# Designs tried in a protein design run: designed miniproteins, single chains. Part 14

Each design is a single chain, and the fold is of that chain. pLDDT is the mean over its residues in the fold that is shown.

## One batch from the design tools (miniprotein)

Design m459
Fold by ESMFold2-Fast:
Structure m459 (fold): chain A 57 residues (1-57)
Amino acid sequence: SERKKIREEVIRETALKLRIIGTVEQELLQGKSLDEALRIAAEREGVSVATVRRYVR
C-alpha cells in the first residue's frame, strides 16, 4: 500500500541521516576538519557533500 511505501521511505531516509550524522561526529572526534568529515560521510554513503551538509544542520 502507499502508506506502507511512505513509511519505508521515511525509515530509510532517517537511517541514512543518522549514519551520516554519526560518521561526521566520529570523524570530528578523531580530529579531522569539518570539510574532511563531510567528504568522508558523502563518499561512504554515496551522496553529495551538499546532502551531508543538509542533514548535519
Scores: mean pLDDT 81

Design m460
Fold by ESMFold2-Fast:
Structure m460 (fold): chain A 95 residues (1-95)
Amino acid sequence: MAMELVEEAERAVEEGDFERALELARRAIEAAREMIESGDLEKIQEAKEALHELLAVLTRAYLQAPPEMQPEIKALMDEAVELLREAIEKISELS
C-alpha cells in the first residue's frame, strides 16, 4: 500500500500536479506509520523502503514546486525522515 502511494505521488510530480503529490505523500506517510506500528518486521522493512523512495519524490517536488508550496513539502520531508528513523530503530530491535 505505502509503495503504491509513493509511485502515484512520483507520477503526480512528473505531471506537475503538486497538490495531488502532497495528498498522496500524506497518505503514504500514514500507511507507513501503520506498518511501523504493526510490529511485523517485513512490514517495517517495506515501510522503510517506501519512506526512502518518498523522500526522493519529495526532494524532486521541493526543487520543482512553486515557492509557496515548498514549506508544506519540507514539512512532509521532515515527517518522513522521522518515521524512517523510527523504522530503522524498530528493525534493530526485531532483528
Scores: mean pLDDT 86

Design m461
Fold by ESMFold2-Fast:
Structure m461 (fold): chain A 63 residues (1-63)
Amino acid sequence: SEKERREALERARELALKAGELIKKEYPDAEVKIEEGEDSVKVTVTHGDKTFVVELSAEDILA
């Protein structure tokens, strides 16, 4: 439902922010970029030569 999707997206945002804080604590030189979409939250982490991308969708949270 619409309400469940909004709640899932809110949880995805909270998880992305928490993960970003943890990554910055362990790797202060890492760049963390969080991009909010309509149905997903994308987290891009760049540290040296390595780039990690994680996308959290409302469907992933609801599954």
Scores: mean pLDDT 77

Design m462
Fold by ESMFold2-Fast:
Structure m462 (fold): chain A 75 residues (1-75)
Amino acid sequence: VEVEESRLETTKETLDDGDIVTDKRTGVQLRYDVATGTVSFTRLEPDDEVLDLRVEIVDGPRGARISATVLRRVE
């Protein structure tokens, strides 16, 4: 069984509520919630495995840095 690696990372120093980070290759998406300082996956396949999810808050909730690694099983 082969797997594809999807890496999601914010490049913006300031995030707004509802900002979406997308891996254009795999289509995996996450959304940022400013009020809670958390992220949620909005496009994730049932067999996708989230290996690494980090949310670092710098200079308040809009100064968040997000990184995530997702493995997708491909036939």
Scores: mean pLDDT 70

Design m463
Fold by ESMFold2-Fast:
Order: C-alpha cells, then structure tokens, then sequence
Structure m463 (fold): chain A 88 residues (1-88)
C-alpha cells in the first residue's frame, strides 16, 4: 500500500503541478509536466529522498531553461517538498 504523505508535502506537490500547468503555453511545457509528474509519483510511491531530489532537480532544470522566474518558483517549491519529505 502507498504510504500517506503529510499535508504540507501534498500542498507543495500540487503547487508544482499548478506552475507546470500555468506554463503550458511555453516551449518545453510537455517535458516539464512529465518531469513534475515523475517527481510526484516517486514521492507517492515511497521513493528514497535521493531519488526524489534527483527528479526534482531535473524538473527545476527544465523550468529554468524555459523561464528564469518559473525556474526560481519551482526550485523554491521543490526544496520545501524535499524538506518535508525528509521529516516524514
């Protein structure tokens, strides 16, 4: 059975998905959406922190190539998500 995630972690993942959806008109949006979903699924399936951190970094790198502000916002959310995952 998948383990339950903390409320704060789930909210951060939802915000990351919201940012990817808002960016859907930009070049690279499909790759960003895929990377954010891979991160969210790995966390939901109980992947280790190092795997989650790697997937988050991949999504942030894609976002930074698309738009500087998008990359900054996604990095802040990803860092908070990883911090909360480490506390579980």
Amino acid sequence: MPFELGRELNMQILKMRDLAEEAKSLPGAEELERAVEQFARSVGLGADVETARRLAAEAVKIAERMDEELGRKLRELAEKAIENLEKL
Scores: mean pLDDT 81

Design m464
Fold by ESMFold2-Fast:
Structure m464 (fold): chain A 93 residues (1-93)
Amino acid sequence: METRRRVAEEVAKRLGIPLTVAYLAVELALAGVSDEEIAARAERMKAKMEELGKSLIVGDLERVIRITAADVDAFRDLLLEAVRLARELLARL
């Protein structure tokens, strides 16, 4: 459990992203979710957000990111970078 928190904190620090996004990246890395599956999930989320006319708010008290359907591609790329970094850090432990 402590290892997950330490890796998430390091990912958040190196990429300058909210800790909640870094934690999601660590969980995806530990679950063995592929880059292709992450991309597919992002596309499904984008389509659903467009259908519902909704946005997501992701972040913590220090950083809040509002994600609209138009922002999903940028968020996908950020999440993929975070997952790749999490995989690298976990492999060094």
Scores: mean pLDDT 73

Design m465
Fold by ESMFold2-Fast:
Structure m465 (fold): chain A 70 residues (1-70)
Amino acid sequence: KQVERVRAWIDRRIAEIENLVKEGKFEEAKKLYDRALETLDAAIDVLSPEQAEVAREGKERLEELYKKYL
Protein backbone atom coordinates (compact mmCIF):
# COMPACT_ATOMS: atom_id res chain seq x y z
CA LYS A 1 0.00 0.00 0.00
CA GLN A 2 2.76 2.53 0.88
CA VAL A 3 4.68 1.82 -2.36
CA GLU A 4 1.37 2.22 -4.26
CA ARG A 5 0.81 5.60 -2.55
CA VAL A 6 4.26 6.86 -3.60
CA ARG A 7 3.57 5.75 -7.21
CA ALA A 8 0.10 7.36 -7.16
CA TRP A 9 1.57 10.65 -5.86
CA ILE A 10 4.22 10.67 -8.63
CA ASP A 11 1.63 9.82 -11.31
CA ARG A 12 -0.60 12.71 -10.13
CA ARG A 13 2.31 15.19 -10.16
CA ILE A 14 3.33 14.13 -13.68
CA ALA A 15 -0.29 14.43 -14.92
CA GLU A 16 -0.62 17.91 -13.35
CA ILE A 17 2.64 19.08 -14.98
CA GLU A 18 1.54 17.66 -18.36
CA ASN A 19 -1.82 19.47 -18.07
CA LEU A 20 -0.08 22.78 -17.27
CA VAL A 21 2.19 22.28 -20.31
CA LYS A 22 -0.85 21.56 -22.54
CA GLU A 23 -2.41 24.84 -21.30
CA GLY A 24 0.83 26.74 -22.11
CA LYS A 25 1.48 27.46 -18.40
CA PHE A 26 5.19 26.64 -18.55
CA GLU A 27 6.18 28.79 -15.54
CA GLU A 28 3.58 27.05 -13.34
CA ALA A 29 4.68 23.65 -14.72
CA LYS A 30 8.33 24.42 -13.82
CA LYS A 31 7.36 25.48 -10.29
CA LEU A 32 5.33 22.29 -9.77
CA TYR A 33 8.23 20.22 -11.18
CA ASP A 34 10.72 21.88 -8.79
CA ARG A 35 8.40 21.33 -5.80
CA ALA A 36 7.81 17.67 -6.73
CA LEU A 37 11.55 17.04 -7.10
CA GLU A 38 12.28 18.70 -3.71
CA THR A 39 9.54 16.61 -2.06
CA LEU A 40 10.96 13.35 -3.45
CA ASP A 41 14.54 14.31 -2.48
CA ALA A 42 13.43 15.05 1.11
CA ALA A 43 11.36 11.84 1.29
CA ILE A 44 14.07 9.45 0.02
CA ASP A 45 16.08 9.69 3.28
CA VAL A 46 13.06 8.55 5.37
CA LEU A 47 11.43 6.04 3.00
CA SER A 48 11.87 2.25 3.06
CA PRO A 49 14.32 0.84 0.45
CA GLU A 50 11.39 -0.24 -1.79
CA GLN A 51 9.70 3.18 -1.54
CA ALA A 52 13.04 4.95 -2.13
CA GLU A 53 13.49 2.98 -5.39
CA VAL A 54 10.03 4.08 -6.58
CA ALA A 55 10.82 7.69 -5.60
CA ARG A 56 14.16 7.57 -7.46
CA GLU A 57 12.43 6.24 -10.60
CA GLY A 58 9.84 8.99 -10.14
CA LYS A 59 12.64 11.58 -10.15
CA GLU A 60 13.94 10.07 -13.41
CA ARG A 61 10.42 10.30 -14.93
CA LEU A 62 10.19 13.96 -13.84
CA GLU A 63 13.62 14.71 -15.35
CA GLU A 64 12.56 13.12 -18.68
CA LEU A 65 9.35 15.19 -18.61
CA TYR A 66 11.40 18.35 -17.99
CA LYS A 67 13.80 17.58 -20.88
CA LYS A 68 10.89 16.87 -23.25
CA TYR A 69 8.62 19.86 -22.49
CA LEU A 70 10.48 22.37 -20.29
Scores: mean pLDDT 81

Design m466
Fold by ESMFold2-Fast:
Structure m466 (fold): chain A 60 residues (1-60)
Amino acid sequence: SMEIAEKISEATGIPLEIAKKLAEALEKGDDRTALSLLLSGKVTAEQAQTASKIVKEALA
């Protein structure tokens, strides 16, 4: 989770604390938390797609 969050932060420019939240939500399939981050403007759709790809590659 921490390593994945760091990778997301590097790839997207999302602050590490928000990248951690997004990484955990995507790893657990917590769509509510992921959607909340998008709707609040803390994460863009493009950043969320990049993060999702990183999480899928890490868990494969």
Scores: mean pLDDT 81

Design m467
Fold by ESMFold2-Fast:
Structure m467 (fold): chain A 74 residues (1-74)
Amino acid sequence: SSMEREREELRKRIEELRAELVELAKDPSVSYIDVFRLLSLIVEAWLLVEINAPFADVQATIDEAEALLRELRA
């Protein structure tokens, strides 16, 4: 179904963020507090997908996580 495809795409974005988080955590210049902030957003996005929250809410949380990732890499 289209809803299944939408959920699959969101899960792929979350998995990409998880991989990026692991790489970020290896960087000694990044504080553990900031790593945990990004982890919290990723966990929130994952949980929203699992409880079948509205697409817009999941997307907003993923967008926030991606924005934080860009900030931490700047």
Scores: mean pLDDT 86

Design m468
Fold by ESMFold2-Fast:
Structure m468 (fold): chain A 72 residues (1-72)
Amino acid sequence: EKEAEEKAKKVEEAVKSIPGVVDVHTVAEGDRLDMSVTAEDEEAARRAGRVGEEKARELGFKEVRVEGVTAA
């Protein structure tokens, strides 16, 4: 739904602001959010995951799944 997509975009914006994040992709379906983060290193991926999960829960997502991948 539109509300879930708008909330997912806010999560993407928050995560993209983190230094070392290369790409962020979200899929929202009702109260569920799946997020994939590509980062320059494991520390950036972990920070992105924390920020993304916190923001998603703050915005009302009940199920949050975060996957972090390093670009190299």
Scores: mean pLDDT 78

Design m469
Fold by ESMFold2-Fast:
Structure m469 (fold): chain A 86 residues (1-86)
Amino acid sequence: SAMEKIKKIAEEIVDLLVEKEGVDREEVEAHLEKLIAYLKSLSIEEIKQMIKSLEDQLAKETDPFEKKLLQKMIEILRIILEEKES
């Protein structure tokens, strides 16, 4: 369930980056998989700090595309946090 939710959001991030920026799908997928693995290795306190940092960035962001990416990254982190607190 948690892994399936993360995979769905990750695919949405890949789609946004490929469609908007024209980046290579395979490279973005590989990079994002490594990033998610790293995020899963973080402590509860480190994840909470990262969420706060990204929310602060989101509050200042004016670009709609960057806002969407930040929101999706925050969603992934919140799912990881909820799983760790269970």
Scores: mean pLDDT 85

Design m470
Fold by ESMFold2-Fast:
Structure m470 (fold): chain A 60 residues (1-60)
Amino acid sequence: SLAELTAQASAVVEEGAKLSKQQAALDRNGAPLEEIKAINKKMVELAKQYRALSAQIHAA
């Protein structure tokens, strides 16, 4: 349903906010490049999920 898709999109936004916070902490603490790359990869996957959900919501 549209409500379920909207709830999933909201959950993706919240997860993105958490990852953004983690990325800032890793950057601030001078974490290894590999850890920063791992966070960036997760953020890219979330962006793809959000775009897919947004497309489904607009098609409904």
Scores: mean pLDDT 83

Design m471
Fold by ESMFold2-Fast:
Structure m471 (fold): chain A 113 residues (1-113)
Amino acid sequence: LDALKKLDEETKKKVIEELRRAVEALRSAVKALDAGDTAAAKAHLDRAAESLKRVFQLLGDAENDPEKTAANIAGVDEGRATLVALIDAGRLAEARRALRAIAEALEKIAEEL
């Protein structure tokens, strides 16, 4: 995440925007789970994952490190799959806690940029 503080102003703005979109999507996923709508929760997780992949693509382009970019994007897909598995298992309290923790962490990152 040290690379975030070395970004040019335009790229930094795009990273903050995508992080905020991810946070909004994760918060929407929590609301959907609170309403018992697991399908909507998964759709919001997909949106959060896409925004996070854009963050890592922007960072990878700035660092000129395609291998690290690919690994980070794969990590987003693995994280999404883990959350979907919790939802499918009916472990909704754990899914909600994980989603809230991730949203809080991403919001703090966006605030520090």
Scores: mean pLDDT 85

Design m472
Fold by ESMFold2-Fast:
Structure m472 (fold): chain A 94 residues (1-94)
Amino acid sequence: SVLEAEEAVIEALEPLRGRPREELIRALEELLANTDDPVMQLVLRTAIAILRGESLEKIAELAAELRVLTDPSLDYEEVFKEILEELEEIEKLR
């Protein structure tokens, strides 16, 4: 599940609290290399993209792929636009 994948990310990063971002990214890349679960792969790729400071568009693409993978009845382009708009609104609050 997405929740289990998110918990795995938190557990991997918890012992690295206060460490450089590059060490956090490396830990997540090691998890990514050792998983065949598509949900886990997309959650890890999304977390890595956020830590790397990738564009909101790239983060929205990965999040939309995850959303559609977990609910194939959803339209990818519609979900992508909704997520991108939500991320842009969140960034305005920073």
Scores: mean pLDDT 84

Design m473
Fold by ESMFold2-Fast:
Structure m473 (fold): chain A 80 residues (1-80)
Amino acid sequence: SAEEEAKRLMKELQELIDEVEKLIKEGKLTDREKSIYLFRLTSLIVELDLLIERKKLSKELQEKAKELIKRAQEVVNKMK
């Protein structure tokens, strides 16, 4: 279902945010890793946004997904 797909993408995005924030804090993020993480974060954001636009998610799940996208975008901006 769209809800199950959204939950899976949200879990992947949350795990990726946590991983990248840890690497930034440790100061060990290489330029190559930065490019890979930027691509992966942006791809997940786009996929989750498309699911939100399809309007098949509950309002509660949609709000949680939008909040997570904002957090992901903040991480993307820190890596630019």
Scores: mean pLDDT 86

Design m474
Fold by ESMFold2-Fast:
Structure m474 (fold): chain A 74 residues (1-74)
Amino acid sequence: SLADEAFRGAVEGALKAGLTREQAINAGSAVGFVGALTNLSKEEAYELGVEAAKRAPDGDPQKAFDAAVEILKK
């Protein structure tokens, strides 16, 4: 589904930013949720995941969620 693609994209983006697998799943899932709610493509969710992960390098899903929301406001 479109939502599944957004989650996959965001997790792949978080991995690209250098997060561990566990961190990328936690942070990327939070970002993917934001992407799914805003109808982002897999590619857009990937880019969002990269940028949000840079603001949440410990993989914290709350920080990643907040970062994704702030990025999309711009």
Scores: mean pLDDT 85

Design m475
Fold by ESMFold2-Fast:
Structure m475 (fold): chain A 86 residues (1-86)
Amino acid sequence: SERIFALLREEGERLAEEAEATDDPERLRELARRAAELLTRALIEEGVPEELAREFGRATLAYLETGDEAAKERAVELHAKIRETL
């Protein structure tokens, strides 16, 4: 579990670096989608229920793409539920 989280943290850091290096909105959307997909997969492999992991990934992606505060609040709520599951 620790190993999967470490690898995903490294990939997340790499995606963040790419995001900081680009002003291209299409590239930023691509990076956000990749980050959400990796995060969802990580949570499922760590034993988080698939439905909960997928909902969290969707809320995170929505926030990253739109800056919608409701999506951010939803992601925070889902994150709390995930932490209770682990």
Scores: mean pLDDT 74

Design m476
Fold by ESMFold2-Fast:
Structure m476 (fold): chain A 60 residues (1-60)
Amino acid sequence: EAIDKVIENFKKALEKMTPEQKKAALERMKALIDDPSLKYVTDEEKEKMKAFIDELEKKV
C-alpha cells in the first residue's frame, strides 16, 4: 500500500533530524491528519498514520 512507503520514508527522514525537528515534523503530520480537507486520504490511511505517530511520540 502506498501509505506504507510514505511511513517508511518518513521514518528514514526522522532518523536524520534533531529532536526539535522530529517534534515539529510529528506535529505537522498530526495537523494534516486532522484536516478535514484531506478527503482524498482514506480513513484507514489516516488511522495507520496516527498509530505510527503515536508510537514515535512514546519514544520521543
Scores: mean pLDDT 70

Design m477
Fold by ESMFold2-Fast:
Structure m477 (fold): chain A 79 residues (1-79)
Amino acid sequence: MTLEEAREAIAAEDDPARRAEGLAALAELKLRLGLEPTEEEIAALRAAIAQIRAQMATATDGAAVAAAEAEIARVEAAL
C-alpha cells in the first residue's frame, strides 16, 4: 500500500472513528519515514496519544507502560 492509497482508503471511510484511527496511523507512518504529516493527520495522532495516556493511567503492567511512554516520546519528538 502506498501513502496515496492509504489516504484514499481513509477518505472513503464512512465511520468517523475509523477515519480518525486511519489518520493517526498515517501520521505515525509518515513520521517514521521522515515525511511531514498534514495538520489533520497530526491532530488525529495527538488525540490518539491522549487516549493511550488515559489508558496507561489505569494499566498495571509497568513494562508495557514504559514501552508505550518510550514510543510516545519518540513520536512526539518527531512532531
Scores: mean pLDDT 76

Design m478
Fold by ESMFold2-Fast:
Structure m478 (fold): chain A 81 residues (1-81)
Amino acid sequence: MLSEEEKEEIIEEIVRLVREGRFEKAFELAREAASKMSLEEVQEFAERLVEALARDPSVSDEQLQRAMLHLSKIIAEIKKK
């Protein structure tokens, strides 16, 4: 299981990748992290990630929308299992 510190580091890395337009790598990292979490932890992780993206002035509304869409897909896949 991922520690809270590891989750924070992953969130920071994903935010950086989104800022750089590296969406494929960002969501690959998000899926990898989610695979090591419970459904509750994934939901909390997604909320924290969305907040971090929304607070970053370098992240555009379009980038935030793309991130939210991909996170919704990851959560839906986990809920299905």
Scores: mean pLDDT 79

Design m479
Fold by ESMFold2-Fast:
Structure m479 (fold): chain A 81 residues (1-81)
Amino acid sequence: SAAEARNEKIRERGIQNFLDMVDALLEKILGVKPSDSEEVKLEALRQIYSTVYHYSEEQVDRMLAAYKEAREAQAKKAAAG
């Protein structure tokens, strides 16, 4: 339906905006490039959450899991379209 197509676009845009914001944050704070590997980005993101924002290990792991889930969703969408 038109409503389902609209909701799909909103979710897709939300995921892309989230990933773009994370990439911009990583580059600005730690000099990590958008083209760098997911492993490099995850480690850099761990450093930001643990050392800059003082998150607990449990909070950091949750944030990293959310990032990985967003990347996987984006990759699956790209493969399907």
Scores: mean pLDDT 77

Design m480
Fold by ESMFold2-Fast:
Structure m480 (fold): chain A 68 residues (1-68)
Amino acid sequence: SLEELARRVAERTGLSLEQARKIVETLMKLIDEKGIKEAVQRIDEIAKELGVSREAVAYALLLVISEK
């Protein structure tokens, strides 16, 4: 679930649950609309837009992909 993925991201990255939820929601929406390859290519853009590290976005993306 979105909430479970968000918790795992928050625990791993030290981000707030709200920030982690935003990352997961953004990635899930992007993957559904444009696919996994596009999400991978936009990691740096997403990190900048959300004000988080690229490592946090990359970890979240790995989790989202692994659940599909």
Scores: mean pLDDT 84

Design m481
Fold by ESMFold2-Fast:
Structure m481 (fold): chain A 85 residues (1-85)
Amino acid sequence: VEEFAKGIAERVRKLLEKNKDKSIDEIARLVVSDVFFYLQIKGYSTREISEVVEKVYKTVREGLEKGLPFDEIAEKVAEIVKEAL
């Protein structure tokens, strides 16, 4: 679980860094899509993922709007996934 959460945080952080010049909405959608497919590959059901991705979208969007550091946003996303699954 801990290693899984660290993996998600690293993926999210890299996506934020690579796409920092895009709009907040575009970045949030990219993060949600990546997390969704990553969880499907790991064997989680679409039903379990659906609630998680909604919270992830809101967290990324709000974090970017508030100007939070990418590391903090990534950690918040990893915590949401860890607590929900």
Scores: mean pLDDT 80

Design m482
Fold by ESMFold2-Fast:
Parts: structure tokens; C-alpha cells; sequence
Structure m482 (fold): chain A 100 residues (1-100)
């Protein structure tokens, strides 16, 4: 349901506030040259509220896309890359629990 999808996103925003908004384009202009379709938790929330994301599978695809945007741009030893891995693992664990 929309309510369950929104709850998942809000829980991720609470734990990983760094991913709530897109990277600052003034600090990371190269990110926007490399990443054609940038994703943040706030953009995912907007898509759920608009009905563009209606299933857990569609939400999972958008979260993975957000992860790949960060993992493809930021260095492996960066804090943001580390947080992206932690976010993806936490999300996939929550998805598994919901399917049980």
C-alpha cells in the first residue's frame, strides 16, 4: 500500500538523512554530468505520493538506482559510499521482513 511504501521511505530518511535530497550541484557539478537521472529519498517519496511508484518492487528499483548513482560517482573509501551501502542493506532487510 502507499502508506507502507511511505513508511519505509520515512524510516530510511530518519536513519540516512544524507540521502533525503540530491547532492549540492555547486559542490558536485560533475555528478549531474555523469548521472542522467539522479534519485533521492525525497524524489522517491514524491513518486509514491503521485502514484508513479505503487509496488514494493518499484520502490526497490528506485532505491537500487539511488545506490548505483552514488556508488558510480563517489570513491569506495568515501563516507557517502559507505552510507549508501548501509542504506541499501537496511532497505533490503526491511523488504525481506515484509515478504515473510
Amino acid sequence: STEELLKLVEELKEKFPEFSELPDPEKYPEFYKLVKDPVSLDKIKEKIESGEITTLEELTEEVIKMYLNVAGFFPLDSELFKLANELLNEFLKKVKELKA
Scores: mean pLDDT 83

Design m483
Fold by ESMFold2-Fast:
Structure m483 (fold): chain A 105 residues (1-105)
Amino acid sequence: SPHDQALQLVREAAERIREIAKGLDPVSQATVDRQLDRILDEVERMVARGESLGQILEAFRRGAARMILEIRFDSEKVDEKAVNELSEVVIETARELERLRRQSS
């Protein structure tokens, strides 16, 4: 289903983000793990409730934006290359979710 595809896209994004995060400081790694768990839990609940793909996309965007902001605010020095790579995964995943939403409308 489109909802199962949305969940898979978010899970695949989480794996890619966790791989990038291995190169970050321990505080940033902990922030990534905590925020990804929160995002995955929220998206899984939204999929189970049959909430719209647009709402799922918005929840993913908000969660990912908060994760990036927390990395920037909690880190003594930000690894800009790693944060940019993480942001690219987020943007690409959001674009794929939007494509899925359009195809399912």
Scores: mean pLDDT 88

Design m484
Fold by ESMFold2-Fast:
Structure m484 (fold): chain A 64 residues (1-64)
Amino acid sequence: MSEEEIKKKVEEFEKELKELIKKGASVDEIQRYALSYIVKITDEKLRKLVGEVAKKLIEEKEKE
């Protein structure tokens, strides 16, 4: 997967996860969404970056 493709997919995932949080999703719901996305990823770099974004947003939600 190209660097540009990875960046675009990470940005799209972050946008979707932020929208879910904005709609009032629970930490459990956010975690389920992130896991369902991650298990479909075969690219190691994309999986790692998506996992980091998910962790960051979940931690931010838990601090509310």
Scores: mean pLDDT 79

Design m485
Fold by ESMFold2-Fast:
Structure m485 (fold): chain A 76 residues (1-76)
Amino acid sequence: SVVDQAEGLLEQAKNIVKQMLSKQPNLSKKQAIEVTSLLIRMIGEYIQVKMTGDERFLEEMQETLAELQELAQKIE
């Protein structure tokens, strides 16, 4: 379902953050703000999927996940 896909994307985002923190336990203030902003965006998009079932929010979650992956690569 759309909700099951959204839960999978959120779990991927959590894993990226967990891996990032395990490699870099002390993020800079700027990096912490960037990660936090992307997580807030991801959670907001997830809530919209649960409330509406609209696939457009799944697409937005996928885009936000890609931004989070790109940020993780820059921090490594």
Scores: mean pLDDT 83

Design m486
Fold by ESMFold2-Fast:
Formats: structure tokens, C-alpha cells, sequence
Structure m486 (fold): chain A 120 residues (1-120)
């Protein structure tokens, strides 16, 4: 089966929380690959403009869904990423934690994969 292409945006204001989210994402990558998930675009956003830009880049890269890791402190950035994903017709899954685990990322990616497959 063809892999599902996902975009990922890490949203936050605290550098330590962002670093924890990026570590969880990196630790999740082997499990995502085993699920047939390919991360085609990703970025960090601290404000609405940055978040919208990452979401647009993911859509342009052919992402079929957007995973948002909300590390806290920037709700307008989360809303902007969701709005851009919806404009592109992309399903969204959100992990809301300032200390996410790889398991949290994998669980959200599984939910997003199910939404993408249902939309095919």
C-alpha cells in the first residue's frame, strides 16, 4: 500500500517544551514508518503566521493530513494551522502536551491515518 503523507507542526512559545516535542517526534519516527506514515514537511511555529506557513508548505508537499503538536502558549498558532489545513482539505490531529511522549505522537498519527483512509 502507498504510504500516507503527513505534515507535522510543533507549536509553542517555551523553547524547552518545543525541544521535548521535537524529541518525542524524532523518537516516534520508526513507529510512524512501520505504520506506513511518511513525514513530507515539518516545522516549528511560535505564532499564527509561522503556523499557517508550515501548514501551507505541508499541503504543497502533498501532505494528506496535518499533525499538530501543541506544546502550549500559542493558541492562535494552533488555530491558524487548523484553519490552513481545513482550507487545503486536510484532516487534522492534535497532541496537546508540554511533555509529549513518542507514544502520544504515534497515537495521534494512527487517528490521522484512519481519517485520511476514510477520506480516500
Amino acid sequence: MAPIKMGVVVVGEDPDAIARALTALADALPALEALGVEVVAGGVARDAEEAAAVAREAAEAGAEGLLIIDAGGAPEAVDAAVAEARRAGLPVAVVRSDAPTAEDVVAAARELKAQVEAAR
Scores: mean pLDDT 86

Design m487
Fold by ESMFold2-Fast:
Structure m487 (fold): chain A 55 residues (1-55)
Amino acid sequence: SLKEKIRELVFEEAELTLQYLLAKLQGDQDKVQELQKKIDKKTEEIKKLLAELKS
């Protein structure tokens, strides 16, 4: 279902966020930038699916 897809993306975003925080703690700026881009992409995917759920 659409709700299940949103839940999966939210969990994936949460996992990426944990990796992002670890990379920041380690001072790995390249990895921080890479993970930020991945998080932003997941956020946009979630927003699109939420819009479909309302429509």
Scores: mean pLDDT 86

Design m488
Fold by ESMFold2-Fast:
Structure m488 (fold): chain A 100 residues (1-100)
Amino acid sequence: MEEVEKLMKELEKIVAEGKKKIEELMKEAEKAKTKEEIQEIIRQLNDYVSETMDRMGEIIVKLEELGSEEEVKEARKKVFEFMDYASKVFKKLLEKLKKA
């Protein structure tokens, strides 16, 4: 179904864009030396994760409206994979904050 394929491609794009923003924040985190700078990066990470999760949620709603149960399941798996990725990044930033 053409609409379902479009939504799955958009979901992949959303995840890729979210990861790219997080990777750019991690490069900034390598240069950060103060607790205040690291705390600001953690705030930006939370904003990027929230934005990406909201956008992914919109795709899932549209897939559910189309009755695409298998693609909804696949999309939810991608959400969990993104959350796991973000959680690991957040943990690294918290460790860096403790050392600053």
Scores: mean pLDDT 86

Design m489
Fold by ESMFold2-Fast:
Structure m489 (fold): chain A 88 residues (1-88)
Amino acid sequence: MPEMVAVLQSMSPSLLTAVLAAALELKRQGRRFLTLEQFLELVESDPAFAHIPREELEAAFRALDVDGDGRIDLDALLAAFRELGLLD
């Protein structure tokens, strides 16, 4: 948790919004994890995030994947956003 919060605090507002949007969409779908492939598909399909380079998205995902297992727990990620006051 603390590591994920620190990673989110280092992100640009656009990148933070992209991560939050992807996490909320997958949680709405009943998913438990965010994978790199799902993250890229969701963010790259949204015109609001077209200005963010793929390499920056990949770097952000790897930084948030604190366990290094190739997937991010959505409840942990959303809890980190709540800790930052970005989610209720």
Scores: mean pLDDT 82

Design m490
Fold by ESMFold2-Fast:
Structure m490 (fold): chain A 60 residues (1-60)
Amino acid sequence: PTPTNRQLLGYLDTLPPETASRYRSVLGLPPAAGHAALSFSEAERAALMAELTARVQAAM
């Protein structure tokens, strides 16, 4: 099953702020306080989304 947005957000809270900020930028979410939003190419965004999805599924 595909992780829900709630499950993705909950997983991000377990990561270091720098790593979480990277995934937040990919999801189109505001970065954590004090962190800049990051820009990614289409290929980078797809790869990070696949990585995040796999990590969340493994953590479920």
Scores: mean pLDDT 72

Design m491
Fold by ESMFold2-Fast:
Structure m491 (fold): chain A 59 residues (1-59)
Amino acid sequence: SQIDKLQQELNEVNERADKLAAEAKAAGRWSKEQLLEESRLTVEQMLLYVKIQEAKKAA
């Protein structure tokens, strides 16, 4: 279903965010580039969440 596809995409973005956080933790710091990437991933997570909620309302 569309919801299952969107949930899978959200899971993939969550994994990328977790990997980024783990890399920053291992380095003992967040670079400016890592913080900007985290911000981009946060926006992507929010957009996917909104799409999932809209798909649920349409069903």
Scores: mean pLDDT 85

Design m492
Fold by ESMFold2-Fast:
Structure m492 (fold): chain A 71 residues (1-71)
Amino acid sequence: SLEEAVERAVETAVKIVLSLYPDADEDEIRKRAEPIARETVEELAAKGFPLDRIVSLAAMRAALEIIEELK
């Protein structure tokens, strides 16, 4: 489901961010990642992307946007 895609993207984004910024607050990262992942999942699903690619792209977008905020 799209909701499962959002959840998987958020958890993947959290892991990516924490791998680079291990001292960052996990719950704050998750809260920031959720709206970015949701928007990306909805956008890519509307464009007909397969669910596995949606999860990967949403996770990457969320992680990259959060990393830019942590600089």
Scores: mean pLDDT 87

Design m493
Fold by ESMFold2-Fast:
Structure m493 (fold): chain A 78 residues (1-78)
Amino acid sequence: MRDRIRNLESRARNLLDLYNAYSMNANGYSLLSNRYDGIDSSRGSGYRTLADDYRSLADDYRSEYDRLRDEADSLRRR
């Protein structure tokens, strides 16, 4: 049982690291989009699309992280 919980926690940590990395990229592109908004609309729009794509990927990793944490917590309780 301990090994199963440990494996789930290890996998969850890896997913959290991916979530953080992709969230940082999404935030970076969002800032670039705002910076180019009103200067270069095409570039600003491109950065907006990249920010949205990275945000979507981050959300997917966060959902998997939450699922693994819930599974680990369930195993600890019963």
Scores: mean pLDDT 83

Design m494
Fold by ESMFold2-Fast:
Structure m494 (fold): chain A 61 residues (1-61)
Amino acid sequence: SREEEMIEAAVALVREIVEDPSLSERQKRSAIDALLAYLSTVLSPEAVARLRERFEEIVAE
C-alpha cells in the first residue's frame, strides 16, 4: 500500500540520519522528531504507531 511505501521510505531516511557522522545526537533527535511530526499529519494512527516502533529499533542499534 502507499502507507507501507511511506513507512519504508521514512525508515530508510531515519537510517541515513542515524548513520550520518556529521550530525550531533541532538541534531539526529531533532530531525527524527520533525519527520515523525510531519508523518503524523498524513498517516493513520496505526501506521504512526508502527513507524514509532521501527524508529525505536533503529535508534537502539
Scores: mean pLDDT 83

